# Designed miniproteins, single chains, continued (2), part 75

Each design is a single chain, and the fold is of that chain. pLDDT is the mean over its residues in the fold that is shown.

## One batch from the design tools (miniprotein)

Design m6592
Fold by ESMFold2-Fast:
Structure m6592 (fold): chain A 68 residues (1-68)
Amino acid sequence: GPTFRDLVEQARGVAEAAAKALGGKPVLEYTGPLDAPLSEFASETYPGPYAVEGRLKDNHTVRVRVEL
């Protein structure tokens, strides 16, 4: 099944798309183990394909920023 790594890579795509639209540099920040399974957390914190911030159980976070 999908892992936190998959969510981080999805967030990377969002960061790159936002940076291209705004003319800036994508910045992706995350915390927590990348191999954590998403299936237990998807109903709680899975942000979907355009989310700029996602949080999972046990202090997993992913955040997207654009540096101008």
Scores: mean pLDDT 66

Design m6593
Fold by ESMFold2-Fast:
Structure m6593 (fold): chain A 86 residues (1-86)
Amino acid sequence: MSDDELNDAALVTAAAAVGVAASKEEDPEEAARAAKEAVEKIVKKSKSLEAARLGAEAIVRAIEKSHPEAAREVREHAEELLKEKE
């Protein structure tokens, strides 16, 4: 595994953890805000588009059960950012 691959794996893991933390927010707007920030970070900092997609999906899945409307907003935001990274 290269340094870039190792860094991307660490970023995906961190993104998943932030998604879990966001899922515990009582306010759907705060959950959406925290999750969008996490998506922006993984998309901006990851070297590969695949790592960015994996991290974004992990965040969305983490909040989907507790905040389904927030998850929809975060997914739409992630799709826009991923298109810009392509």
Scores: mean pLDDT 81

Design m6594
Fold by ESMFold2-Fast:
Structure m6594 (fold): chain A 74 residues (1-74)
Amino acid sequence: RERLLNAPRYELLLLRGKSVEELEKLVEEKMKEANGKLAVFAANVDEYPGEEARRRLQQQVEAIERAKANPELL
């Protein structure tokens, strides 16, 4: 569980050393991406389960929020 998904893992490495304000901006950017991808998956239901896509994007957002609250987690 403590192991990150390969896809969001590189993003956490990029977050190392970033300030709280920078992390907050990234959280908003990830929220925007999640909204856009959910709309795409609604149109392409057979391609990928929206539930799994939401879970992965939510994990990225949560990881950034945790880094914002406790940067030492990175």
Scores: mean pLDDT 54

Design m6595
Fold by ESMFold2-Fast:
Parts: structure tokens; C-alpha cells; sequence
Structure m6595 (fold): chain A 80 residues (1-80)
């Protein structure tokens, strides 16, 4: 069985990847870059940088619900 940490990481990766792809499909390169940066930071274990990049995505797009969801998943990973 996969661990809760692995499940949380997989959900976060999928959330960021879907958001990045949707932004690219809209031609929103800055939003796509922000979530791409967040994804890379998560993979590097740099959760502070990941949170900053996610906040930037929210500022660019106005989709604060997507950003808040990503931040909650990052905070959960820090506790696991």
C-alpha cells in the first residue's frame, strides 16, 4: 500500500500539472511558469519556494481557490 505521504504528493503533483497544462492551453505562460516552479520546488523538497510560487499563480490568475488547495497540500506534506 502507498503511504499517506506518497498519496498526498501524487495529488499535489497532479493538481499543479493540471493547472499548468490548463494555463498553457490558455496561452497564460506566466501562470504556467508559476505552477511549473512550484512543481519543481515540491520535487526538490523546497516547500517554502513551492508556497511562494503557488501564491504567484493565484495573483496572476485570480484563482485563489486553486492556490489555497495547493498550499494546504504542501503544508500537509510538511507534517508527514
Amino acid sequence: MVSEKEITLAVLILHLAVGKTAALNRGDREAAEAYSRALQAVLDGNFEEAIEAVKRYGEITGDYKSAERAIKLIEKLKEL
Scores: mean pLDDT 86

Design m6596
Fold by ESMFold2-Fast:
Structure m6596 (fold): chain A 67 residues (1-67)
Amino acid sequence: MSPELKKAEEYDKKAETAFQQGNLEESAELYRQAAAWYLKAGDSPEVVRKALEAGRKAQELLEQIAA
């Protein structure tokens, strides 16, 4: 696994933990980091899909915080 992909998975797991703890702002930032690292990791369909999913989760959480 590339260093970028390892970093992306690390942030994705931390974001999920923060979300489960109710820390929406922290979770949103961690999902943003995960998405950025997935995009750096490559352009394979699976990696792009994971980047889009992480970005979507971050955006949804930011919208909830801003409401």
Scores: mean pLDDT 82

Design m6597
Fold by ESMFold2-Fast:
Structure m6597 (fold): chain A 58 residues (1-58)
Amino acid sequence: SKEEVKKEAFEEIVKLYKYYGYVPNDKAMEIAKKLMDAGYTPEEITEIFIEARKKAKE
């Protein structure tokens, strides 16, 4: 589902930030494409990345 894609992407972004301290560009592009294919807008995708980064810093 669209919501499952968002949840999986969020969890993956959090893991990448925890491991690397950043999201590698290739991984960011792959995740963004999956979210776009699921029907998320560029603005929504940006918010997902921002919130995942905040979560990783907790």
Scores: mean pLDDT 88

Design m6598
Fold by ESMFold2-Fast:
Structure m6598 (fold): chain A 114 residues (1-114)
Amino acid sequence: SPLAQARSLVETAAFLLQQAYDAKDDEKLQEAIALSVRLFERWLRRQGASPAAVQAAVDWLTSKFQQIQQLYQQARQAQEAGDRETFFAQLDRIQQLFEETLAYLLALTRALEA
């Protein structure tokens, strides 16, 4: 189903970003973000989303992934400094942004099925 495909794409994006973060590879993190945005753009086009809807979704996703990237960098800096409280606060914010991304894409998928 389109809903299952959207969920799978978000889970794949989260997995790739986490893998790059764990590897401490900023290049892989940027590649994972770029790939995730491209995969969602292609998927939305295949679902019959209008060009305007695709562009709005790409712009929104790009903004959210840029925020996630900044939070990962801040989390790593806090971890290296031994600032446990800041580290966990940044991880919590990253989780919230992934949950917001999933909710957005599931809502968009449901709208396309209507």
Scores: mean pLDDT 82

Design m6599
Fold by ESMFold2-Fast:
Structure m6599 (fold): chain A 89 residues (1-89)
Amino acid sequence: SEERRRRIEEIARRAAEQVRAAPTPEEAQRIAYEAMLEVSRLSGWSEKQGEFIARQVGQAVGRLVAQGDREGAARTVEDAARGVWESAE
């Protein structure tokens, strides 16, 4: 639905902003992980599927922040959230 899509886009945008400002790679990983769990739940994914993608995206975001690529980390969260809701339609 359009409302679900907008909610997911808002969650992804907020998470991307928080990732850009995260003081540590570990905090950025946690932010991305939590955001992806919420996006997966809203997309109707199972807890197992949501946990899998949240872990993958969180780890990728943490690595990018550790490498100094905060914009790449933020982009990763936004792209992953889009992919989850698109696959749920």
Scores: mean pLDDT 86

Design m6600
Fold by ESMFold2-Fast:
Structure m6600 (fold): chain A 58 residues (1-58)
Amino acid sequence: LSPLEIARAIRNGYLAGLSPAEIAALLGLPVSVVNTAIRLLEAGASLEEVARRIAELL
């Protein structure tokens, strides 16, 4: 998955009401990466901004 596809998947899981741990398990990612992405989304970051941050953490 590209970082942008990961960012979209995290956003979609978050909007569907999944927990960070459930999203992390589904995507095979550390829960810390998912938590960082969700915090950025809650702060109003774009998917492109979230994707850049995910790329830096992976």
Scores: mean pLDDT 85

Design m6601
Fold by ESMFold2-Fast:
Structure m6601 (fold): chain A 76 residues (1-76)
Amino acid sequence: DLLAQAQALRKQAIAQGASQETIDHIDAGIAHIQAGDYAAASVHFMDASSYAAQEGNLDMAVRLYQLSVQAQKKSR
């Protein structure tokens, strides 16, 4: 479940002290999944991945990138 994975990563990002920019893009991605807009969700998870990488959290960046790829595969 892509939504459940995104919600779990959101909780981890908050617990790890991720920036508000990272959290905002995760939240936007979640909102777009809930609206059925997987293409927009993919873009937001990619942006969140970039912010996480800039913050030095490469594990979080990779996991957000994987969410972006999964969302892209669901876009039609």
Scores: mean pLDDT 90

Design m6602
Fold by ESMFold2-Fast:
Structure m6602 (fold): chain A 85 residues (1-85)
Amino acid sequence: SMEEKQKKVEENVKLLIEVARADPRTGDVASAQVSPEEYEVAIALRDEDGNLKQVITMIVDSEGIKELKGGEEAKELAEKYRKSL
């Protein structure tokens, strides 16, 4: 049902944010609903000096991570997320 899908999306977003925050390089994290079944999560990564290095973005739905942007850093975070399921 739509209610079960919405709950699963919220659980998937929460887990992704928890996994992202476990990385000490993680700065600001934001999430926004972009469609009825999808959220965008934006994660700022800091360099060794504490300055913004890059922002990675992921589209999350009821099945998990649907799309990712941010090259190798985004792929590594997605793998950590999958291992946490």
Scores: mean pLDDT 85

Design m6603
Fold by ESMFold2-Fast:
Structure m6603 (fold): chain A 67 residues (1-67)
Amino acid sequence: DELEEKLKKLEEELAKANKDFLARIAAAPDSRENTIQLTGDALLAIGDIEQKIIEVKKQKEELEKKR
């Protein structure tokens, strides 16, 4: 099942991105600008992965309805 494999990979990427986001917050210097830059990129990556997960879940649901 290609959609289940894609979903599993995206969920793993999301878990990694969340871990990276928390690590960046912890490792960020006490500069506000550096914190925004380091965490902003991670938040965008998380958002992109979440959107891909939603799309794959939609495709899976549509295929189940057509069965």
Scores: mean pLDDT 73

Design m6604
Fold by ESMFold2-Fast:
Structure m6604 (fold): chain A 78 residues (1-78)
Amino acid sequence: DAEWAALSEEERRKLVRERFEEEVRRAKARILAGDEELRAELLEAREDIEEEARNNPNPDVRYQAELVLRLIDEVEAA
């Protein structure tokens, strides 16, 4: 969008990070509320997300993958 295009790269990276952190928090709340389908999808995706966290050349993608892996660990422990 036009607003996104007007932001600096640093501002864009910060907004993407903040929005993703909110999405992870929302996903956790949904799973804890009984979203069995979302839980199953995350558990199934674990190996792909571990690969992204280790090997993706983009450090922001690795950060996002690490947040999702922490969510998966919390869900498996619950």
Scores: mean pLDDT 79

Design m6605
Fold by ESMFold2-Fast:
Structure m6605 (fold): chain A 71 residues (1-71)
Amino acid sequence: MPLSDEQQEAVVDAIVRQAEHWHREFGYSEEEAIELAVRSADLIGRHHQIPEERKQQMIEETVRRVREKFK
């Protein structure tokens, strides 16, 4: 089932929180956290049949927010 805009935002929020947790608790580097976050966003987007353009926007927002957490 395709995700609503609110559900897409919630997914990005959850992935960003997960990436922050990986960094803080397990010592993942910025690039390792970004790689896992991108993979998570792509898998969720494919599973929920999100259009490619929206999936890429979701991935870009996820990367941007993860990078901000590492600053």
Scores: mean pLDDT 80

Design m6606
Fold by ESMFold2-Fast:
Structure m6606 (fold): chain A 92 residues (1-92)
Amino acid sequence: DPEKILKEYIESFKKIYGLDEEEAREEVRRFFALLMGLDPDSSPEVRELALELYLKLGVLNSEGIYDPEKIAERRRLLEEFRRRVAELRRRA
């Protein structure tokens, strides 16, 4: 459940950094955008794609970081993400 995972990250950021709910939600959003090489001031659609990709990468990493098939799938997801971000930026 992506919402449950997001909630867990928000609660962790609140605890680790001493943030309130709203501050933690914004920092989690910025964090995932930055991890994906994006401007944290990007559109909501781009930020949602960054979160989606991060969660998918997390699942693949839990299954085998050094597995060649998992490495290929991670590369494919990153390439797809870059393409989708470029399309959204052209439409906005």
Scores: mean pLDDT 70

Design m6607
Fold by ESMFold2-Fast:
Structure m6607 (fold): chain A 59 residues (1-59)
Amino acid sequence: NPQEFEYRKDKALYLVYVQGLSHQAAADVVGVPQSTVSNWIKNRASDFDPAKALQLFGS
């Protein structure tokens, strides 16, 4: 289910970048292996700028 997979990935990124959780803690919350979260962070870091995300939300 693409929508479910995208939601989990986005939530994991949010937990790491906004809440400051470790990859392991974020993985535990969304129910995936830590390696999966680490891979998502590494892959998305190339395309997703934390500063840009902060700007999109107005702070």
Scores: mean pLDDT 68

Design m6608
Fold by ESMFold2-Fast:
Structure m6608 (fold): chain A 85 residues (1-85)
Amino acid sequence: NLKFEAEVYIALLLIYAGIFRIDAERARKHGNEELAKKYEELADFARSAATQAEKLMNEGKYEEALKLAKQAIEDIHKRVKELEA
């Protein structure tokens, strides 16, 4: 069920966006503005990807929506590892 899988991955992107917003706020409170900006960029990326995937869903393009959402999550995982390195 491509539609259901796409909805799940879009929900994960929105959850990630929320988590990164919280991480950005914590980094800023601890005086790390550079880290805060990186988390803000991750949050914006996740929300943008979710919006693009939702647009594809509204057009009935479930396979494209799923591929976009999965790729965005992989990109997020790579970017998070860069923050830890």
Scores: mean pLDDT 90

Design m6609
Fold by ESMFold2-Fast:
Structure m6609 (fold): chain A 76 residues (1-76)
Amino acid sequence: SAEKEAAQKELQQVVAEIQALLQRYLAGEISPEEAAARLRELGERLVELMRKLGFPEEEIERFRRELEATIEYILA
């Protein structure tokens, strides 16, 4: 469906934005606090898209745990 295709495109864009954000953080271009806040925002959007696209709940929960661990690492 057009809705599913749009969600899939948005998911790819959000994943790319998360990857770019983490690279900018590792390069020292943004603060840990800014990186953590943006990662949380993008991660929540990614979870919404994964659920809309029918990803298994177990996979979504695994992603959420990895996201939280990454945020804790950044803020450590």
Scores: mean pLDDT 88

Design m6610
Fold by ESMFold2-Fast:
Structure m6610 (fold): chain A 71 residues (1-71)
Amino acid sequence: SEKEENVERLLENGKRWGEAFAKALKELFGLEPEVTVEREGEDKVKVTIKAGDVTITITINADGSSDIEIT
């Protein structure tokens, strides 16, 4: 991106996305999902959602790229 992004905004967005995904998982599985949002340096945020035996990890980079792993 030609424009520098605010890392705190990435953390806030990651938390909101994680909470929205957790709400959907709660409706599907009837479980209480756990959401963890962690900053890794100045340009990366990791969102981890745990619901029973399912773990979803989303890595968000400042350039807008993302990686999603479901276990």
Scores: mean pLDDT 72

Design m6611
Fold by ESMFold2-Fast:
Structure m6611 (fold): chain A 111 residues (1-111)
Amino acid sequence: DPEAARALLRAMAELARRHSTPEELALAEEMAAEIVREIENPDYVHDPAEQARLAALDAQMQALAEERKDEYLYLPEFGVRVSHMEALGALVGEMVAEALQPRRDELAAAK
């Protein structure tokens, strides 16, 4: 059910916003911005300094996942428990979807 899946992802994103530090939220924003950049420019090649920055971001995400691996957030309305990293991933996904929405609307209008 796509609507139920979207509702769950939005609830997970909201949990991430409530249970993450400002630094963790900034990391999610950086990851979302990079995903949007790659989607918009699939042929773009990062220079060595940008590749090093992306590797550092990936390492920070992996360190955060390890640090909080035993932390679970409960969504009673869905009867599920999610890890903090799963919730943060849902937040990144919502940020990407929101950033791409104007382009989807433009593409739909062009039909």
Scores: mean pLDDT 77

Design m6612
Fold by ESMFold2-Fast:
Structure m6612 (fold): chain A 68 residues (1-68)
Amino acid sequence: MTEENKERMEKITRELAEELQREYGLSPDRASAIAGQAVAAAVAELGMDAPEEEIRKKAREIAEQLVA
């Protein structure tokens, strides 16, 4: 809802994209797309006010499913 929440989501998305590149050998563009979808889905399920750690964990679980 705030600009601060947007920056927080961008940070989580960037870190997840870098993780996907390292673990799955994805291109930067593909990793960013998957990370963005996973973070958006995690936020939709948990809410923007959920702890960063919980959003990261859920986004990672969703990203793993999207990579398969």
Scores: mean pLDDT 80

Design m6613
Fold by ESMFold2-Fast:
Structure m6613 (fold): chain A 79 residues (1-79)
Amino acid sequence: MDKIEKLKKEKEELEKKIDELSRQLAEAIAAGDEERARRLWEQLSETYEKLSKVYKELGDDDEAKEAQKKSELARELAE
């Protein structure tokens, strides 16, 4: 139970971070700040990768696959 509770908390924290980074990314894009947008895409990639691992440990295989795909797309956009 303790392990599952920690994973659920990590999931919620990562989802919240993705929402915040996505908001910041939209602001950076609207401002034409390409360097900030690139850094935010890098952070989104890392956060989605962590979220994918958490989903996999929770047994949410479909959600883990979607998060991994989003991580890969964000990494591509950061370059």
Scores: mean pLDDT 86

Design m6614
Fold by ESMFold2-Fast:
Structure m6614 (fold): chain A 81 residues (1-81)
Amino acid sequence: MKEEKLKELEEWKEKVIEDVREVIKDEEIKEKIIERIEEALKELKKNPDASKEEREKILAEKLESLIEEIREEQEKRAAAR
């Protein structure tokens, strides 16, 4: 049972990363998003019994943090040059 859930998490990670690679054309942003997805997976591996809703929540929290960082970085770049 737990082993099957770990396989589901790996398949979910692969699918999300594939979707990101298709949608996000900016290589730097793509790498940052993939890194956050891998962090979310690492957290989910600590609790492989996590529901789909819980997985989406963990991923959303990681992505929200990244979106804030990207926005701040872009604002700083716009202010600098």
Scores: mean pLDDT 73

Design m6615
Fold by ESMFold2-Fast:
Structure m6615 (fold): chain A 81 residues (1-81)
Amino acid sequence: SAVLDELVRLLVEIMELMGEAEKALKEGDYETAKKKLEEVERLLREMERIIEENPDVPEAYKEMVRGAKERLREMREKLEK
């Protein structure tokens, strides 16, 4: 499915950016971490749009987005402390 292929592509990009943000946080590079997390938020919004427009998307993808949003929230809290 072209829709599922696009969701997988977005998920891979999100995971890579989250890894880069985690590395930046550990290195004290808060500006880079913030920029990477802003990009993650943008890609998560794109995933949510695709899921909303495609009701046949499996529940597993909705759970993946939920998990990624929770991780994003936790990483952002580290930036504000």
Scores: mean pLDDT 87

Design m6616
Fold by ESMFold2-Fast:
Structure m6616 (fold): chain A 72 residues (1-72)
Amino acid sequence: LSDEQIEEAARSAVALIAALPDLGRAVAEQLLATELVKLGASPELARRIARALLDQPDASEAERAALIRKMV
């Protein structure tokens, strides 16, 4: 994943966490993983990143981008 794709994934995670009470965890994880696959992640990597990002709901966009970089 490029830096721009990592930042896009971080933004998507923040938006989905804000919507988490309405969507539910499983739906948010699936939607985030789908966006990560569109950005070029494998399905297994996308699921791992989505789970890690949703486990830290209070993280900032920059902190989420740093998390994705550690997993890629």
Scores: mean pLDDT 75

Design m6617
Fold by ESMFold2-Fast:
Structure m6617 (fold): chain A 81 residues (1-81)
Amino acid sequence: SLEELKERALEELKELRELVGENLSDELYERAEKIILDPKAPQEEVHEVVRELMRAAAKAGEEAVGEAGELARLIAEIQEA
């Protein structure tokens, strides 16, 4: 369900923050939560947030990049719902 996708995406975002730490700003985290909770979020904002999450993850290493990739996949599924 859409609600289960949102819950999974929020948990992945939380895990990503734990791996990335300070490189995932409070502003970026809040923007990511907003697009996860809004399946009608503007595509430009969704793409920008995903790009910035991947950039932050790249600074933290391979495990963080993997988690950011899974989060991006869940966000895409939410946007298609």
Scores: mean pLDDT 86

Design m6618
Fold by ESMFold2-Fast:
Structure m6618 (fold): chain A 64 residues (1-64)
Amino acid sequence: MTYHIIDMDTGEKRVANTEEDAIRAIQELSGASREEATKVVREAEKTDGIFELNGHRLAVSRVL
């Protein structure tokens, strides 16, 4: 399972092969807390989407 995270304001891309790496990538891109980043990863597991965290727009998708 792979997570693709794109900062839509900067164009920066992160690829994470674990939930923990995805949480870390979201924190690095947005400056969000671990709790907020975890919530975004859990929401992305149900539906791919664009999430606003700490003024950043992140496109998060999960690939099987």
Scores: mean pLDDT 81

Design m6619
Fold by ESMFold2-Fast:
Structure m6619 (fold): chain A 95 residues (1-95)
Amino acid sequence: MELLEKLKAADEKERREILEKDVEIGVKQVELAVKETVELSKFEKEAKERIEAARKKGKEEEEKVRKEIEEEKEKLKKKMKEEAEAELEKLREKL
């Protein structure tokens, strides 16, 4: 909505600059989303191996490891989100 309003008010040169900046931010957002997906996939693979190792030791050990993994996953998601927001802000400041 805001982008369309800016494009309607801007001349041809200003419209081009607005679109180029919007595209750069959009591309960075996609790159960061892909990076998060890859990191979470690696974490889930390692988590499965860790749960299987704990299962061999007993049910109490498995439950403890599952809880630790859940806490680690939430911390990883929060860290990835904060890093992504910081990267996007740096890009916006440079553009």
Scores: mean pLDDT 78

Design m6620
Fold by ESMFold2-Fast:
Structure m6620 (fold): chain A 88 residues (1-88)
Amino acid sequence: TRRIEEARERVRRLMEKYGKSPRAARRAIIDEVADRLMEALGDSSAGLRMSYRIMAEELMRDPSLRELLTPEQRVAGEAAILMGRLLG
């Protein structure tokens, strides 16, 4: 998808910016993916944001979890998987 190519370029820029702090780059990417997942579902509750961060982090670790995604989450989920692959 077009969003996957944008995510790849975004990851490259974040890695360049935070190359000396891989943990900071990973956290920034997880936060961005969580925000996209919340936006795709129409959620804006602060209480749900932590759950979406956890979801993004788990998707980056285990791509098989994409099978649990709804159609609305698929684009953001594929971006998270791609980011996980590029960081791993």
Scores: mean pLDDT 61

Design m6621
Fold by ESMFold2-Fast:
Structure m6621 (fold): chain A 63 residues (1-63)
Amino acid sequence: SSAEEYAKRGLNLLARKRWDEAIEAFKKALALDPDNEKLRKALEQAIKDYKVPEEVAKRLREL
């Protein structure tokens, strides 16, 4: 699905430390599927695994 494609892009961008681009990708993914618990769980795991800065993590959690 398009939501899954944006989510995969967002995870790849987080791994590459492209914070603003990752936020935009996840914003699009969650706009298409706001109740996607699998995506939200993957996002929380990525925040921990990639050591995402707290300011960026907060912006991602507020999407």
Scores: mean pLDDT 83

Design m6622
Fold by ESMFold2-Fast:
Structure m6622 (fold): chain A 84 residues (1-84)
Amino acid sequence: IEELAAQTLSKDPEVREAAARELAQLETVEAVEALAKLTDSKDEATREAAMYAIAAMTGSKNEEAREAALALKDSKNGELRLAA
């Protein structure tokens, strides 16, 4: 997790996208928190990769990870709708 979180800060968008996908496979609350930080990135590809990973985690068998991902996805959609 710590190594993947560090990779999400990489200057290489491909590395960041790969790290976001790997975080989604971990299905943990810590992975959701790392992905949340990526959704604030200035790089659109990084934000999209993080949002796709979060969406995948909403189907997680880990209830805590699923709830965290659902809350984050709903929060981001709500904020975007209010800012429009």
Scores: mean pLDDT 67

Design m6623
Fold by ESMFold2-Fast:
Structure m6623 (fold): chain A 66 residues (1-66)
Amino acid sequence: MAQKLTDARNAAEKIVPKEAASAIVKALLDSPTGKLTDEQIRELAEKYGVSVEDVKKAADAAQKAL
């Protein structure tokens, strides 16, 4: 269990800062579909100062590690 969370965070951290990676992984785990909405992606990008494209890539990488 803990290993998969660590792997997901590490995958996201290759694309976005650690704080953004942790928030993305948490949002994916809290999602009933295991996917982020376009609105959630935009809000995370604005909050952490990263691009929408980087959030999408980080979320995809984290989802594959989970």
Scores: mean pLDDT 79

Design m6624
Fold by ESMFold2-Fast:
Structure m6624 (fold): chain A 94 residues (1-94)
Amino acid sequence: SEIADRAIEYLERARKTGDSDDLSQFAILVTNMVINNDDESIDKVIEFLEKQGYKEYAKKIRELAEKIKNSKDPDEIGELIQQLADVLKDIADK
């Protein structure tokens, strides 16, 4: 997935440089994968995170993606999307 490769590139840049814009682009791209039910791209990002040792973050992302996919309440979806964004941004601090 080209979109997954782009997201991974932004995360690697953010971790190397501390650039908040690169981290924000990573979070935006992954959140869009979840909203669009792009399971192939999500799986590629999760596999990358697991291989890098971010197993707890990978687990949280998968759990939030499943909750978003299964929710029919717009308010709940909004809260879950915010939780996903927070998890994604926290990765660069580790």
Scores: mean pLDDT 83

Design m6625
Fold by ESMFold2-Fast:
Structure m6625 (fold): chain A 82 residues (1-82)
Amino acid sequence: MKVKATPELRELLKELGYPEEMTLGEVFAAVRDYLYKHGLLDPEDGSVVDARDTPLGRLFGADRIDLSSPEFAARLEAHLEE
């Protein structure tokens, strides 16, 4: 099933060349690719992100994001439509 990103999430993913409409799994993969490409993952704990002063931090409303947390999935899904 394909979902549409909100304008804020779309602007984040557009920089990576991802399409406007993608599957939920592709959205999660795109966000992880963004984090990896920009070196935002903690090397000691690859599930934690320092999102301070980044577009991702602004989007999620949080300076620190735990990718293994159910809160991360819920926040990401709040920026999806379908």
Scores: mean pLDDT 70

Design m6626
Fold by ESMFold2-Fast:
Structure m6626 (fold): chain A 95 residues (1-95)
Amino acid sequence: MEEFEKLVEKAEKKIDELSRLIGQMEALIRAGKPVPPELREQLRKAIDELKKIYDELLKASENATPEEQRRLARLLFVISTEIAAADYLLEVAEK
């Protein structure tokens, strides 16, 4: 149970980090400004880390209660959406 809450907190913190990086990158692209290599690397790293957290959440779902399953489903959906948005922005920035 404590392990579940720690995993949820880890996921939410990483989602917040990725969302912030996405916002910064989108603002630069919309302004017609170059995206710094450091920002692209931070975004790639955050995506990789969040993919690992996604796998951990899926594994945790196998033994989760119905309430925990609902919380996991929401997090998994948010993570998938954020990763898709980040991947798209990286592709746009490289072209």
Scores: mean pLDDT 84

Design m6627
Fold by ESMFold2-Fast:
Structure m6627 (fold): chain A 66 residues (1-66)
Amino acid sequence: AAVEELRAHGRRAVAALRAAGASEEQIAAVTKLGDEAIARVEAGEMSLEEAIRLVDDAAVRAITLT
C-alpha cells in the first residue's frame, strides 16, 4: 500500500515536471530520490510522510530552478 502510494505520487511528479519543461537530468534525479525513498520506507528508516515530502520538495525545486 505505502509503496504503491509513493509510486503513484512519483508518477504524478514526473508528469508535472515534463509538463513544466524540466530536463531529462532533473526528471532522472527526482526519480532516483523516489526510488531511494521507497527503499528507506521498506527498510523502516523513513516514514511514508517523509518520503512524500522529499519527492514533493525535489519536484518543486526542479520546476522553480527551470
Scores: mean pLDDT 78

